# Ledger of designs, part 86: designed miniproteins, single chains, continued (4)

Each design is a single chain, and the fold is of that chain. pLDDT is the mean over its residues in the fold that is shown.

## One batch from the design tools (miniprotein)

Design m14978
Fold by ESMFold2-Fast:
Structure m14978 (fold): chain A 142 residues (1-142)
Amino acid sequence: MFTIRLGRDEDIPRVQAVSAGLSRGTSVPVLSEEQIRAYQERGQLFVAEDEAGEVVGFLIIEQESEDTARIVLLSVARRYQGQGLGRALMEEALRRAKALGKTRVRIDVDEHNYGAIGFYESQGFRLVAREGNILTFEKDLE
């Protein structure tokens, strides 16, 4: 039902709108269209579109180090939450990290974002660090 693909320049305004709608209580600031474009130009933006071609979720994943990839943001539009799209985007993130030769994936989350924390733990991530209100979760790639 959903197609996950590399993001294009034309996707940027909708990705920004999804990001803005979901930024409540997160440690990651709302991304500007300029910031999203920079990730898109580096091949680091993936989007999920529905059968009508509307972007309803996205993933930004970057290379943190030679062995580690970092999920900058993984978001699903509110109306589409609970339909397995977050899991599909996470599976794409893990696949991309493996394809790049990475052995680990990291993600940062605000300590009060209980929904995101529960999701990351359900995907096999473990808490590895705390800095202020920011928790760092990590998953080893096998």
Scores: mean pLDDT 82

Design m14979
Fold by ESMFold2-Fast:
Structure m14979 (fold): chain A 80 residues (1-80)
Amino acid sequence: NKKLQQAIKYEKRAVDLEEEFLETGNLTAGLQAISYYGVAADLYKQLGNTSKAKELYEKALSLAERLGLKTDLDVLINGI
């Protein structure tokens, strides 16, 4: 129960911070969203909810790419 409540709390914080980043361009909000998606994913994985954990890891990776921390565009440009 406590781990599930914590997982939901971190997921909600990540969603709110992602929305702030997408609306305002606030890089700090984007970085915090990545971290909270990661924490929520780890908690869901510990709870045995691997599908939800995978979804949240994918959201963290997508945000990291958008922030230029892990971009397919950078790989495409520099891989030539």
Scores: mean pLDDT 78

Design m14980
Fold by ESMFold2-Fast:
Order: structure tokens, then C-alpha cells, then sequence
Structure m14980 (fold): chain A 86 residues (1-86)
């Protein structure tokens, strides 16, 4: 969980310098909250964030959001696998 939160925060910092930064912080918080409820909820909020940036951002911001989304998705999968292996 901590790694997922750290990954989301780090991705948010990269986008904070854009006009989307303030809204990105709010979206990151919702993904972190959803992650505590389960991986499906976290994935749904993450998909909504990436889709929102792709629709409202520049092509460069959309590319960055996809890369950050892949990083967060990998962290969520790792957390799920760690739980299953425990």
C-alpha cells in the first residue's frame, strides 16, 4: 500500500506544474482511498484519472498520464500479488 501511495504522489508531483495540478491532487487522493477498499476500486479511479487527463490535457500531458498510470497500475498489481502470496 505505501508504495502505491508513494507512486501516486510522485506522479502527481510531475503533473503539479501544469494547470491540471490542483485537480490531479484531488484525483490522486481518491485513488489512494479506493486502494484501501480494494484493487478493483483503485483501478476504476485510476482509469478515470487517465481518461480525464487524456480528454482535457495536451498530448504531452496525456502521454505523461499514461506512463504514470502504468506505474501506479503495476504497484497495485504488486500489492495484490503480495497479499495472495501471504
Amino acid sequence: LDRVIETIERAGERLAETPLGELMREQARRIIEAAKEGPNAAMAELAALVGWVAATGTPEQAALAREAGDEVRAAIREAVLARVRS
Scores: mean pLDDT 67

Design m14981
Fold by ESMFold2-Fast:
Structure m14981 (fold): chain A 58 residues (1-58)
Amino acid sequence: SSELERLAEEISKMSLEELKEKIKELRPDMSDETVEIAAKYLSTQPPEVQAESLLVLK
């Protein structure tokens, strides 16, 4: 879907802090510690994989 492509492009321009905020927005139930771990892990992945992971978190 075009949503994945748009999200991947958006993520490629994001900092680690912006990625953390995106994860918190999608999963407000997650602790700050879990968000930090998830964001750090995702930041090591290509933007396409990061986008797929965020869609799974919904």
Scores: mean pLDDT 79

Design m14982
Fold by ESMFold2-Fast:
Structure m14982 (fold): chain A 59 residues (1-59)
Amino acid sequence: AGERQRFLQELVELAAKISKQMQELIKQQLPKKKPAEIQEIISKQIEQSNQALSEFLER
């Protein structure tokens, strides 16, 4: 009982942590990297997050 609520809560917390880490990475690289390179880094991070979420949902 309550598995759906606990799952959603953990998912929201995970998403918040990922978002915060991505923002910090962008701030660190923004002055040193070109926008196109930053976009590629963000894209790869999103792909990894999407894969982790898919695995989390399947298991």
Scores: mean pLDDT 73

Design m14983
Fold by ESMFold2-Fast:
Structure m14983 (fold): chain A 67 residues (1-67)
Amino acid sequence: SLRETAERQAARILAWARSRGASPEALAAIEREIAELLAQPIESEDELQARLVELAARVGAILEADR
């Protein structure tokens, strides 16, 4: 399902950030971004991909600011 795919990708992103040594503050910010993505209905695969691309950009910005 779209929900399961989103949850799996979110878990991978969070695990990756932890492996990169992200601070507790950065991890909390990433978890908030993930919660916002998962809180809204995902209507299509195209919408899921668009939200995942946006999430990846937001996570990248959070991690860059963490250093």
Scores: mean pLDDT 82

Design m14984
Fold by ESMFold2-Fast:
Formats: C-alpha cells, sequence, structure tokens
Structure m14984 (fold): chain A 104 residues (1-104)
C-alpha cells in the first residue's frame, strides 16, 4: 500500500541519517509479519556475529524489513551475507569480513 511504502522509505531514511530513535518508532508501526521478519534477521545476524553492537544488528534487521515491505520479496542468501559482511567490517572483525567477502 501507499502507507506501507511511505513507512518503509521513512525508516530507510531514518537509518541512513543515524536517527535510531526515529527508526525504532517507525519499525514499531510496521505490520506484525514484517516485524517478525526483521526480528528473525536480527536473531540470525546475532548468532553469526555475537560480538556485534546491538545498534548495528538492529539497523541491518530493520533495513531488511523495510525492503521486504517495499518489494514483497524475502531477503536472499546473498543479501544476508552482505548484511553479515557490513556488520563484521563495522565491528572491526576484519578476518571475518574478508572471509564473507570471498563468499559474495
Amino acid sequence: SEADRKLALELIEAVRAGDIERARALYAQMPPEVQALGDAVRAHLRAALPGAAEELVFREGVLTAAKYLLTGRPPTARALLGAQYRLAEESGDLERAAALRREL
């Protein structure tokens, strides 16, 4: 819907601006099934990178949820590897980032 599209685009913009408080408020307004996807992605990323900061895991999960709301398409394996790669780089885990880059 137009409302869903607007919500997703506003959330993507809030994340890009680093406005985590606004991103959390917008994420809470998403349909329950979209939030469930975002939460599942966050759990997957946390299991893959236990040392990553919660804020970074949150950003990747809610961006995935927003893209799903825009496209109706679930994340691909490659998209999830890309999220892991960004988390590893931002967390300073350069060895893991290099390994993930080879799989991309």
Scores: mean pLDDT 87

Design m14985
Fold by ESMFold2-Fast:
Structure m14985 (fold): chain A 77 residues (1-77)
Amino acid sequence: ETVEQARAAADKVLAAWEAGASPDEVIEMARKLRPVAPLTASAIILVARTLKEKGLEDQLAEAIRRVRDAVLDMLEA
């Protein structure tokens, strides 16, 4: 995936979460983005599932931003 695809995927999922989407809706949206942004989407699915399992959904927005930053750093290297 490209930097632009990674950023767009993360920002789309983050916007949905901030608009009131559930953790399950975030996971489903990320699954649909895997063909375009597989690294970003897979990482978002993993962190969303982990935070949901631990009852830490309040941290999901920050986790998505960290995924975006980490993937962008990796793609720019």
Scores: mean pLDDT 80

Design m14986
Fold by ESMFold2-Fast:
Structure m14986 (fold): chain A 87 residues (1-87)
Amino acid sequence: KEKEDLLKAIKLALEKEKVDEESQKEILEAAESSIKFGIEVAIESVKNTIKKLLKEGKLTEEQAKKLLEILEEIKEKGPEEVIKKLE
């Protein structure tokens, strides 16, 4: 459940920040491939992917900042609470 909620929270955040489809796919693939090692590892993988996409000009600084803030909230409060705020 927590792993499914993490992926849902990330997907909602990407949609709210109007991230393009290719960048959404890359970020979600990073989460899915790393989630077997734990939620904390998945969040770090997602953070690294966001920073990479920002450097490549595929995300704006504003999008990257908002997404990183949401990932920190997931770490602090859990993904279920973040889903409630994004819905």
Scores: mean pLDDT 84

Design m14987
Fold by ESMFold2-Fast:
Structure m14987 (fold): chain A 73 residues (1-73)
Amino acid sequence: ELDKLIEELSKVAKVDKERWYELVKEGVSEEELRAWLLSGKAGKRLIETNEEETEEEKKIAEELLPLGEELEK
């Protein structure tokens, strides 16, 4: 289900799976992720949203989420 969808998204957008799991945790629904994949704009939408904030967002997430659920780092 979600895991397979995230695998496809990471391949299309060339972004680690952990990033997509974080988006789901932040409130992006599986249906939204599927829509991004189907439209072929998954990577572009992620870049548009986090192009300059990707590094900053990861830093903030690591500081605010000390549980270590993020496997990208």
Scores: mean pLDDT 59

Design m14988
Fold by ESMFold2-Fast:
Structure m14988 (fold): chain A 77 residues (1-77)
Amino acid sequence: MTPEQAEEVARNHAASAALQAAIAGTPEDGLKAGERVAERFAEYAKTELGLSDEQAERIREAGVEAARQVANDLKAA
């Protein structure tokens, strides 16, 4: 898996987790769930995929941003 592919996977998983948690609770619950998923996937990318600290941080940031987007979209609805 390339760093770019890992960022896409992080965005998709974090957004999905954020949406599910927000539906079950609040947009803030969604953001927290997405942040946890992004952090876990970044750690996975570092430990299992052999990516650098800088690449793992970019993956985490991509996932968090996707989760924030979902939370903001639901707040606006």
Scores: mean pLDDT 85

Design m14989
Fold by ESMFold2-Fast:
Structure m14989 (fold): chain A 108 residues (1-108)
Amino acid sequence: MMELAENLNTESEEEKEEIKKEAEELKKKGEEAFKEGKYEEALEYYAEAGVLYYQVNDYKGLAKSLLNLGKVYEKMGKKEKAKEFYEEALKIYKEINDEEGIKEIEEE
């Protein structure tokens, strides 16, 4: 049965939903920072969002966060780091059979 959010041993369904909402807000902040050319801020927001998505087993959200990190590093001229993040995102998209995610990376 459900456990309360205050229980440090487990994450309830309500707790996971709240974490996922926080990840979505961080993703939006990352997108805004990226559009404004604030690449260091965008990296921080996308990385934090990715951690939260991973915590709640949202692998599609995690893969998208990794893809976004790759795009930021590409804009910063750090192509080696960008490739690492693209490869990691591609592995996750293939594992979860996300055809749109796979195409987005393979067309980069």
Scores: mean pLDDT 81

Design m14990
Fold by ESMFold2-Fast:
Structure m14990 (fold): chain A 75 residues (1-75)
Amino acid sequence: VTVQTSRLETKKETLEDGDVITSDGSGVQLRYDVKTGTVSFTRLPDNDEVDDLRVEILGGKETTRITGTVRTRVE
């Protein structure tokens, strides 16, 4: 069994209510909830796993940074 890894990193300089963030490359899709500062998966393919998911709010312009590692199982 072979595992491919890719980095997930998204930055947004303006926070918006009920914003949706899509990460391409693995088919993973996340939704950002501005009220709680939380992300949730709206799409996670069966062969993909996400490790080390972080949400950070950076100062000044209310910039949100989301990072993680996507692992895709290949056979």
Scores: mean pLDDT 62

Design m14991
Fold by ESMFold2-Fast:
Structure m14991 (fold): chain A 82 residues (1-82)
Amino acid sequence: SQDELVEEAVRLLEENRAAEAARILATLAGTPLSDEQLERLRAAAEKSTQPVAALILIGLDLIAAGGAATAERVFRAAGRAR
């Protein structure tokens, strides 16, 4: 479910697995996320020590602004990080 994917992305960010979190977020970019879900993802990404988390924050801002297609591209780029 969408809630389960959001929870998995939060967990991966908390585990400093930001590229894996971004791959999940790319699948969610086209779905309506609640303000609460966006804030939880933002908070987890802000606590991540990985540079790729900055791309996740940009992607989340794009979703909030209605730019889902651009957010998906950003998350896909973040998900390819090594």
Scores: mean pLDDT 84

Design m14992
Fold by ESMFold2-Fast:
Structure m14992 (fold): chain A 68 residues (1-68)
Amino acid sequence: MLEELSVEELVALAREKIARGEITWDELNKIATTIIRKVADNPDVEETKRVVAEVLRLIGDAIDREIA
C-alpha cells in the first residue's frame, strides 16, 4: 500500500498523521523506510538529498510533537 504512493504523497501522509497525533513510531518508520527505498533508485542525487532532509525533518517534527 505505501509503495503505491509517490514520495511527495508519503511525506504529506506522514505530516498529516503527525499533525493529528495519530501516528506511531512503527508507522513513521514504515513510511520513512518506504520513502528511502523509493529514492535509492533515483539517479538524481540532489533530489535524493532533498528527500532525505525532508525525512529527517519529519522525525524531528514527530519528536517535537511528543509522539509516543
Scores: mean pLDDT 77

Design m14993
Fold by ESMFold2-Fast:
Structure m14993 (fold): chain A 92 residues (1-92)
Amino acid sequence: MEEALRELERFERELIERYRKRAEELQALPREEALKELARLMAELAREMARKAEELGLLELAELLRRVAEIYEVAAEDLEEGQALLRALGEE
């Protein structure tokens, strides 16, 4: 389990560095559009993380990451709805 978590953390760092440049490009957009595009970016990142977690046998974490991705996909269409879903997830 510890080795699988370490590999997932390394993969996350590599993903964050790749997505960081794309996130920086969003600063040129109007605030609402930037936030929606950031939500799409976070959904994409969460889906990549879920796939890697599943490959590593971290099935419970993979399911949680898929839920997080779905919430960000909702936020990309409706920011307020996405924020409400994220708050509800955080209360568990």
Scores: mean pLDDT 78

Design m14994
Fold by ESMFold2-Fast:
Structure m14994 (fold): chain A 100 residues (1-100)
Amino acid sequence: SNEEVVEKLFKGSEEERKELAIEIVNKSKSIEELVETLEKIVEIAIERIKAEKNPEEAKEMAYKLRFFLRVVVDEAKHPEVEELLVKAEEELEKLLQEKL
């Protein structure tokens, strides 16, 4: 499930996050399916970051999500995935400013 992916993304090691990103790209049958899956993952992840009361922990979670998405961009190499990363980074920047 997308919830399990987000849990692994935040709790796992950097290597596990990289492997998870590559697995998601390889399991997707099309770029459209990959983008839809990533949008759901980002939505769940951002909601969890919003709920995190510790600003330092929230920053770490945001770093982990950005790292994951950058690996997906590098693996998929498609403009739509890159656009999704840019949008997510803008939302995370705004969110973290509100927690400082």
Scores: mean pLDDT 87

Design m14995
Fold by ESMFold2-Fast:
Structure m14995 (fold): chain A 87 residues (1-87)
Amino acid sequence: MEEERRRLIEEAREHAREAQEIADYVVKNEKSLSVEELKELVRRMQEHLARAGRLARAAGLTPETRELLNEASDAVSRAQTALIKRS
């Protein structure tokens, strides 16, 4: 039970980290990325964030996993704003 739960939390953290890294890349490179590239990166971020949320829920949502999801969600929102400005 605890080992399975810890593995789910680790996978959720990995997907949340991937979403944040893509979001940071989008914000940092906003001026040089095409609209097509921005759309693809936003889609990949959303897929990682959704998977992180599902894994965190499966592990039992804790304050720690909730904070992790909030941070990743905020990063994704900033990157989505970059796409809106370019569209």
Scores: mean pLDDT 82

Design m14996
Fold by ESMFold2-Fast:
Structure m14996 (fold): chain A 89 residues (1-89)
Amino acid sequence: NVEKLEKALEAARQFKEAIENGDLETARKYAVELVKAIAETDLPPSLQVALMMRVTAALVAAWLGERDTALEGVDSVIEEIEKLLKEAK
């Protein structure tokens, strides 16, 4: 599961960078990659859904020009994945 979580974390970081750069096309690409990576983890389904909903909300916020809301959303996803990685080691 560690490798799957690390892949999700990398996608989340790329998603954040794309939002910071205002690159909505790259943000969409990495949001999809992040959702797929989360789905491939062995996390409880309720947590997978919660993370996917936060990713979707962050992407929608970015598309609406609400950059600060989008960054808060992706940061919460990054923090949760980092916490899960520390617990898995």
Scores: mean pLDDT 85

Design m14997
Fold by ESMFold2-Fast:
Structure m14997 (fold): chain A 78 residues (1-78)
Amino acid sequence: SKLEEIRKTFEEADKMYKEGADPEEIKEYLIEKGVPEELAEAVARIIEMVKEGAPEAELEAVEAAELEKLRPLFEEAY
């Protein structure tokens, strides 16, 4: 399933993040694996905010806002 491949791709991206990969590298990896560019950019922004020490509440708010922007793409593509 393509959905399972995307899930595994996000699991690999999470490992890259935990190993100290740059947000830009994670974004490029996600795009290469077929994740929509807008979603990959949203993930990179969230990672950058975490690295800068943003409060958890602010991080959750940004994540929710980015996911809401991507909801139409999920209904059409996933």
Scores: mean pLDDT 69

Design m14998
Fold by ESMFold2-Fast:
Structure m14998 (fold): chain A 94 residues (1-94)
Amino acid sequence: HHHQQGLQALQQYLQGLLDDGRRRGNPNLDLARQYSDLALSYLQQQNYSLASMYLGTFIQHLLGLTSQMDDPDRFQQGVDHLQQLSTLYSQALQ
């Protein structure tokens, strides 16, 4: 019975990232929230391709990577977050 637990864990992780971004004054927070909401909506619709796409877009906006990636440390943070999201997303699909 992992699907509901995975979805809850994913939602909590996404909210944690948004709260952290807000605390740091992230200028892309509104876009990041919109894309996280879209990703969760598509997961509920079982549209896994669009859910995965919007999760990636969420991280790009949260880390400010949409304005050309010129910071390798910030890029590595994006990779680490995508890996964590991939794990939680996989659990949500069970």
Scores: mean pLDDT 67

Design m14999
Fold by ESMFold2-Fast:
Structure m14999 (fold): chain A 80 residues (1-80)
Amino acid sequence: DGVQAMLDIADGFVARGDEHMANKDYRTAGRLFERAANMYRSLGFDDRAAEMYRRGSDAYRLAGDLDTSQRLRDRSRQLS
């Protein structure tokens, strides 16, 4: 019950992140993917968390935030 509610919220962050990526609002997209990744990881969905950290890393790189991009890429690798 509580797990499903958190998954629905995380899935919502992913969908919003995809919309911001399409609009080239890369920093907002990166933040949304990172939030989704943190929620998936807290629930033990490490594969989904790793994917979202990678997508967040890509978004922050496109935004020019290379330090945050590298940090999220490192997190993704730790969960893969």
Scores: mean pLDDT 91

Design m15000
Fold by ESMFold2-Fast:
Parts: C-alpha cells; sequence; structure tokens
Structure m15000 (fold): chain A 74 residues (1-74)
C-alpha cells in the first residue's frame, strides 16, 4: 500500500531531527523509486527490463551518495 502524505510528512520530521539532510534526501529518493516501480508494474506502463535498468541506475547513484556519508563519518 502507498504511504499516506501525512505518514510521509511525519517520517520526514523524525528523519530530519535524527539524520542529516543528505541522509533524508537519500531515503526520500529510495521511497520515490519504490513507489514509481510499483506504480509502473501495476499499470503496465513500462517493461520489466526498462524498470530494472532504471532502478539499477538510480540505486547506483543512491549507493554512491550513501557511501560518501559513511566515509565522512570515518
Amino acid sequence: MKPSPEEIEKIKEILKKNLSEEEVKILERMRELSDEVLEALESGSLSKEELAERLEREMKKLEEEARKIVEEEK
């Protein structure tokens, strides 16, 4: 089920207090990707191959951003 806008807002507030802005952005992007993939699969708007390629590209970027945050902490 899709999270409600109110749930998303509450999560953002909690994350903003406990995490950096960069970490919050990464988590928001992961959520957006998950929602986009689910919507596309349900609607049949994109092929599984196109979804996999897009997801792989976006996930790689998120991993690079997350790795930079971890490296800065050390």
Scores: mean pLDDT 67

Design m15001
Fold by ESMFold2-Fast:
Structure m15001 (fold): chain A 80 residues (1-80)
Amino acid sequence: ALEEAVRLAKEAVRLLLEAGLISEEQAKSMLEGLETRDPVIVLAISDELIRVAEREPENPLAREAKRLAEEAKRLAMQVA
């Protein structure tokens, strides 16, 4: 569950970076947080990714990132 949550959240970070909704510095910080494998940190980052994606609901990259981040959040909540 946690390994899959981290994988999904990392893909969401990549999509939001590609969409221009987060900076490279923000993406690096989020990826470093996900590498801790701390369920509470993974949950917090997943929540932030959802909030960022919601800023541009018409952007298909943002919509996919939101879907991935919501699934990452669900999985992280099972172990947090």
Scores: mean pLDDT 85

Design m15002
Fold by ESMFold2-Fast:
Structure m15002 (fold): chain A 74 residues (1-74)
Amino acid sequence: MSAEELRELAERARKAVEEGDLEKAIEESSEVAKLLGFDGEKTREELSKLPDEQIKEVAERAAALAEKLAEHLE
């Protein structure tokens, strides 16, 4: 995966949080989790159980992790 793809993933996650699109925030966070070696399906299921504010926090953290991974690839 390229650094550019990771930056795009981070931007999508942040935009989902900004727009209040919780389903999108869960999806993008799960994609970041898959890149880190976690089960994306299990992550999506667990995130769907969380309150809205916690989903947003996880998505923001996922975006930050994707950016750090992109930095490491350049």
Scores: mean pLDDT 81

Design m15003
Fold by ESMFold2-Fast:
Structure m15003 (fold): chain A 92 residues (1-92)
Amino acid sequence: ELQKLQEELLPRSQALAKAAEPFLEGLSEEQRRLLEEIERELKELVEKGVSAEELREFEEEAVERLREAGLPEEFIEYLRLLVELYIKYLES
């Protein structure tokens, strides 16, 4: 259930989002939209209950998209940490 995932991970995801906020001012509108799109796609995959393997495949594709768009490495690290938190939640 998405609600259970939000209850467990929301404080951690909010802390990660707040840590990333200073870097958001340096992003273009296109870069920000890409980040929002990737976060939305990740939530959809988690809601569908896809495997950890599929989430890791998504992670690598999303990392490549972020790098091609020129986002700072801090956003790459944020995305990877977010995916690992979701995987750990699903495996628990």
Scores: mean pLDDT 73

Design m15004
Fold by ESMFold2-Fast:
Structure m15004 (fold): chain A 82 residues (1-82)
Amino acid sequence: SREDVEAIMEGLKAAAEAARIEAEAPSLSPEQRRQAGVRLLEMGRKLREAGRALEKQGNTEDAAAMFARGDRAEALGRELLA
């Protein structure tokens, strides 16, 4: 469906943004780390939505990759907010 295509496209954008935040994380101030943490949790949610959309299409391998990326984004997001 169009919604599933949009979820997958948002997931691809979220993957790129999460990778950027992950690369910048070591050089962030405490306030920037908190903002980055919130963004990574948001990106994790979008990646999980993309994973669910891929599962609905029978693309279980790409879905698993999106879920793994989402889990990584959430883990770092929580770390940055601690």
Scores: mean pLDDT 89

Design m15005
Fold by ESMFold2-Fast:
Structure m15005 (fold): chain A 56 residues (1-56)
Amino acid sequence: QLSAEAQAALQQYIVDRFGSVENVRKNFSTEDLNQYLQSLKLPPDLILEILQYLQS
């Protein structure tokens, strides 16, 4: 259900950085993740797509 761009960003900025999506879901709030992704200067639509995926 993720776009190719969101899958690539999820792999690069979440999985490669923190080990797994599950680890991030357990240890970080949505607010912390939003701030982190915004600090990377990612497009707002891409950030929203990633955050929606991490909340599912």
Scores: mean pLDDT 82

Design m15006
Fold by ESMFold2-Fast:
Structure m15006 (fold): chain A 83 residues (1-83)
Amino acid sequence: SQSQAQIDQITADLRGELMRFANELQDEMVEKVRAGEITQEEANDLLAKRVRDLAIKLLQDYLENTSDPTVKQWLQERIRVIE
């Protein structure tokens, strides 16, 4: 299915982008904790929140750029589950 192929591509791209973002943010958070700027608990909360916020933003961007009704429905459901 063309719709399924698009969903699979979005899933792979989203996973890659979120992992890259999380790794970069984790490195930044480690340095801030080491410098005494934030606590480990604050770092963990910020990491979780920013990764979730990015996931929602990327899914919304995909939703605005797709014309496939099956892909749109899938994206709307993914956003609803994360929120």
Scores: mean pLDDT 90

Design m15007
Fold by ESMFold2-Fast:
Formats: C-alpha cells, sequence, structure tokens
Structure m15007 (fold): chain A 69 residues (1-69)
C-alpha cells in the first residue's frame, strides 16, 4: 500500500510549486524538485512525508519548504 501526498507552496514571485512525497507501510520518502521561474530564479522544493499508525491504519502527512536563489 502506498499513499502519494501533495504539498503546494507559493514562491516570492507568486508562482505555485507542487511537490509530491510517497508514504508506504515500509516508510516515508523525501522528494526534491528544482524549477526555474519566469524571472530566472532557481527554486528548490523539498517535500518530506511523516507516517504514523492510528487505530491499525497508516496515517501520513507532508511538509514542504522552498529555497529560492
Amino acid sequence: DEVVLEKKLTTSSGKGVTGYARATREGAQTFTNTIVDDSGKTITYTATATVEERDGKLVASVEGKIEEK
């Protein structure tokens, strides 16, 4: 079983960035995506999933951060 989580953040230029993180019963994965915005800035998006078990079910959450250069 696998859960794909999305996290949306907005850059300083107002552009939306979406990252995806995978969470499975075996653990969570961190994804990093790099894009270039319309002003030529390099934007690095990192999404990290956290997993826990509640009432016998896998529950996952995702956190994201943006770094602009």
Scores: mean pLDDT 66

Design m15008
Fold by ESMFold2-Fast:
Structure m15008 (fold): chain A 96 residues (1-96)
Amino acid sequence: KLELKEGQTVLLSVVSPTPDGVMHRSDISELEGLSKEQVERLLEGIDGAVTLGGLRLRYVEVESKEEGLKAIEEMVREAEERRETVLLIAVYDSPK
């Protein structure tokens, strides 16, 4: 189960197949220094996307933004190979 804490940073991307056989990838969204309200809203949104939207969730905890970006790229590659509709998340503690 994905756990988020106040003060963490998350990187988000969505990968999905298109009707023409090309995999579509969203730009990576960065949410830096999550507030308590942002943690609650983000977890609700993820639950809704997975349970109601039919997205698969893949997530990883990392130590830095650089590791998170690498992890997202690896998960994108796996999702493209499997032709999956996936919400991809990398989470790390904000610097400071």
Scores: mean pLDDT 78

Design m15009
Fold by ESMFold2-Fast:
Structure m15009 (fold): chain A 91 residues (1-91)
Amino acid sequence: MYPEDLKKEELIELAEEAIKKTLEIAKNKGDVKTAINGALAAIYEVSKYDPEEAEKLKKELKENLPEEYKPLLEEAEKKLEELKKKEKEAE
């Protein structure tokens, strides 16, 4: 069985990389919607182990994302919250 601490560090690293890639895609006017969804999915995995760190990562993405893409981030956050609620209560 993998140590939980090592698993958490790996997920945080992947989430940080996903955020960085999303910001690069936004700067280059690429497929920002797909990139945001991927970054939020990675942050959600971190939240299963460290909710506080996940919130910090989400804030970093939100603060560094250009204003023109904030509606896409809001839409993706709502979708993620719906998935999280279903996982906890209804599956």
Scores: mean pLDDT 76

Design m15010
Fold by ESMFold2-Fast:
Structure m15010 (fold): chain A 94 residues (1-94)
Amino acid sequence: ELRERLERLEREFEELLERLREDPEDEEAWRRLLEVADELLRLAGDHPDDAALLRATADALERLAELARSRGDEALAERLRGLADALRARAASL
């Protein structure tokens, strides 16, 4: 069930990234990407010893940080990058 939920969130994330590649001004897709990232962070917090989940969440946050930077939101990009780094460090310690 956890893996099925992770796979659904990862698939939705990729679909939303494709929507933004085709229409960079798609505010609905951007808002939903932030919601997916929040769900991944919540899931990672609930399963802090799941290295694969922590790495997948970190990967998503890093990609989202680059998008935030390209959109001019450097503050959000730095926050997302910091969260990704923390998740990777925890995964590496497991």
Scores: mean pLDDT 87

Design m15011
Fold by ESMFold2-Fast:
Structure m15011 (fold): chain A 92 residues (1-92)
Amino acid sequence: RVEEVKERIKEIFDTAVRAALYALKEYPDVDPEVVRDFWFRLADKEIERILAELEKEAQKDPSLQTDLENVRKYAEEVRKEAEKRLDEILAK
C-alpha cells in the first residue's frame, strides 16, 4: 500500500512537469513561472487529498502514523526533484 501511494505521488508530479513543458512548447510567450505555478498547484491539491485520506486512516489506526510520515517525506522530496527537473529543462 505505501509503495502504491508513493508510485501515485511520483506519477502526479511527473504529469505536472510534462504538462508544464507541453504548455510552454505550445505557448512560448507565456511566463514559465505562471505555467509552473498552475500545474504544480493542481498536483499539490491531489497530494493534499491523498495525505488527508492517509491521515484519516492513521487516526483510526495509530500503527499507520509512521507510514503517513514516510509518505509525507516522500511527497516533499519528489516535489523538489520535479521542480529541479523542470528548472533545468527551462534553463536550456
Scores: mean pLDDT 81

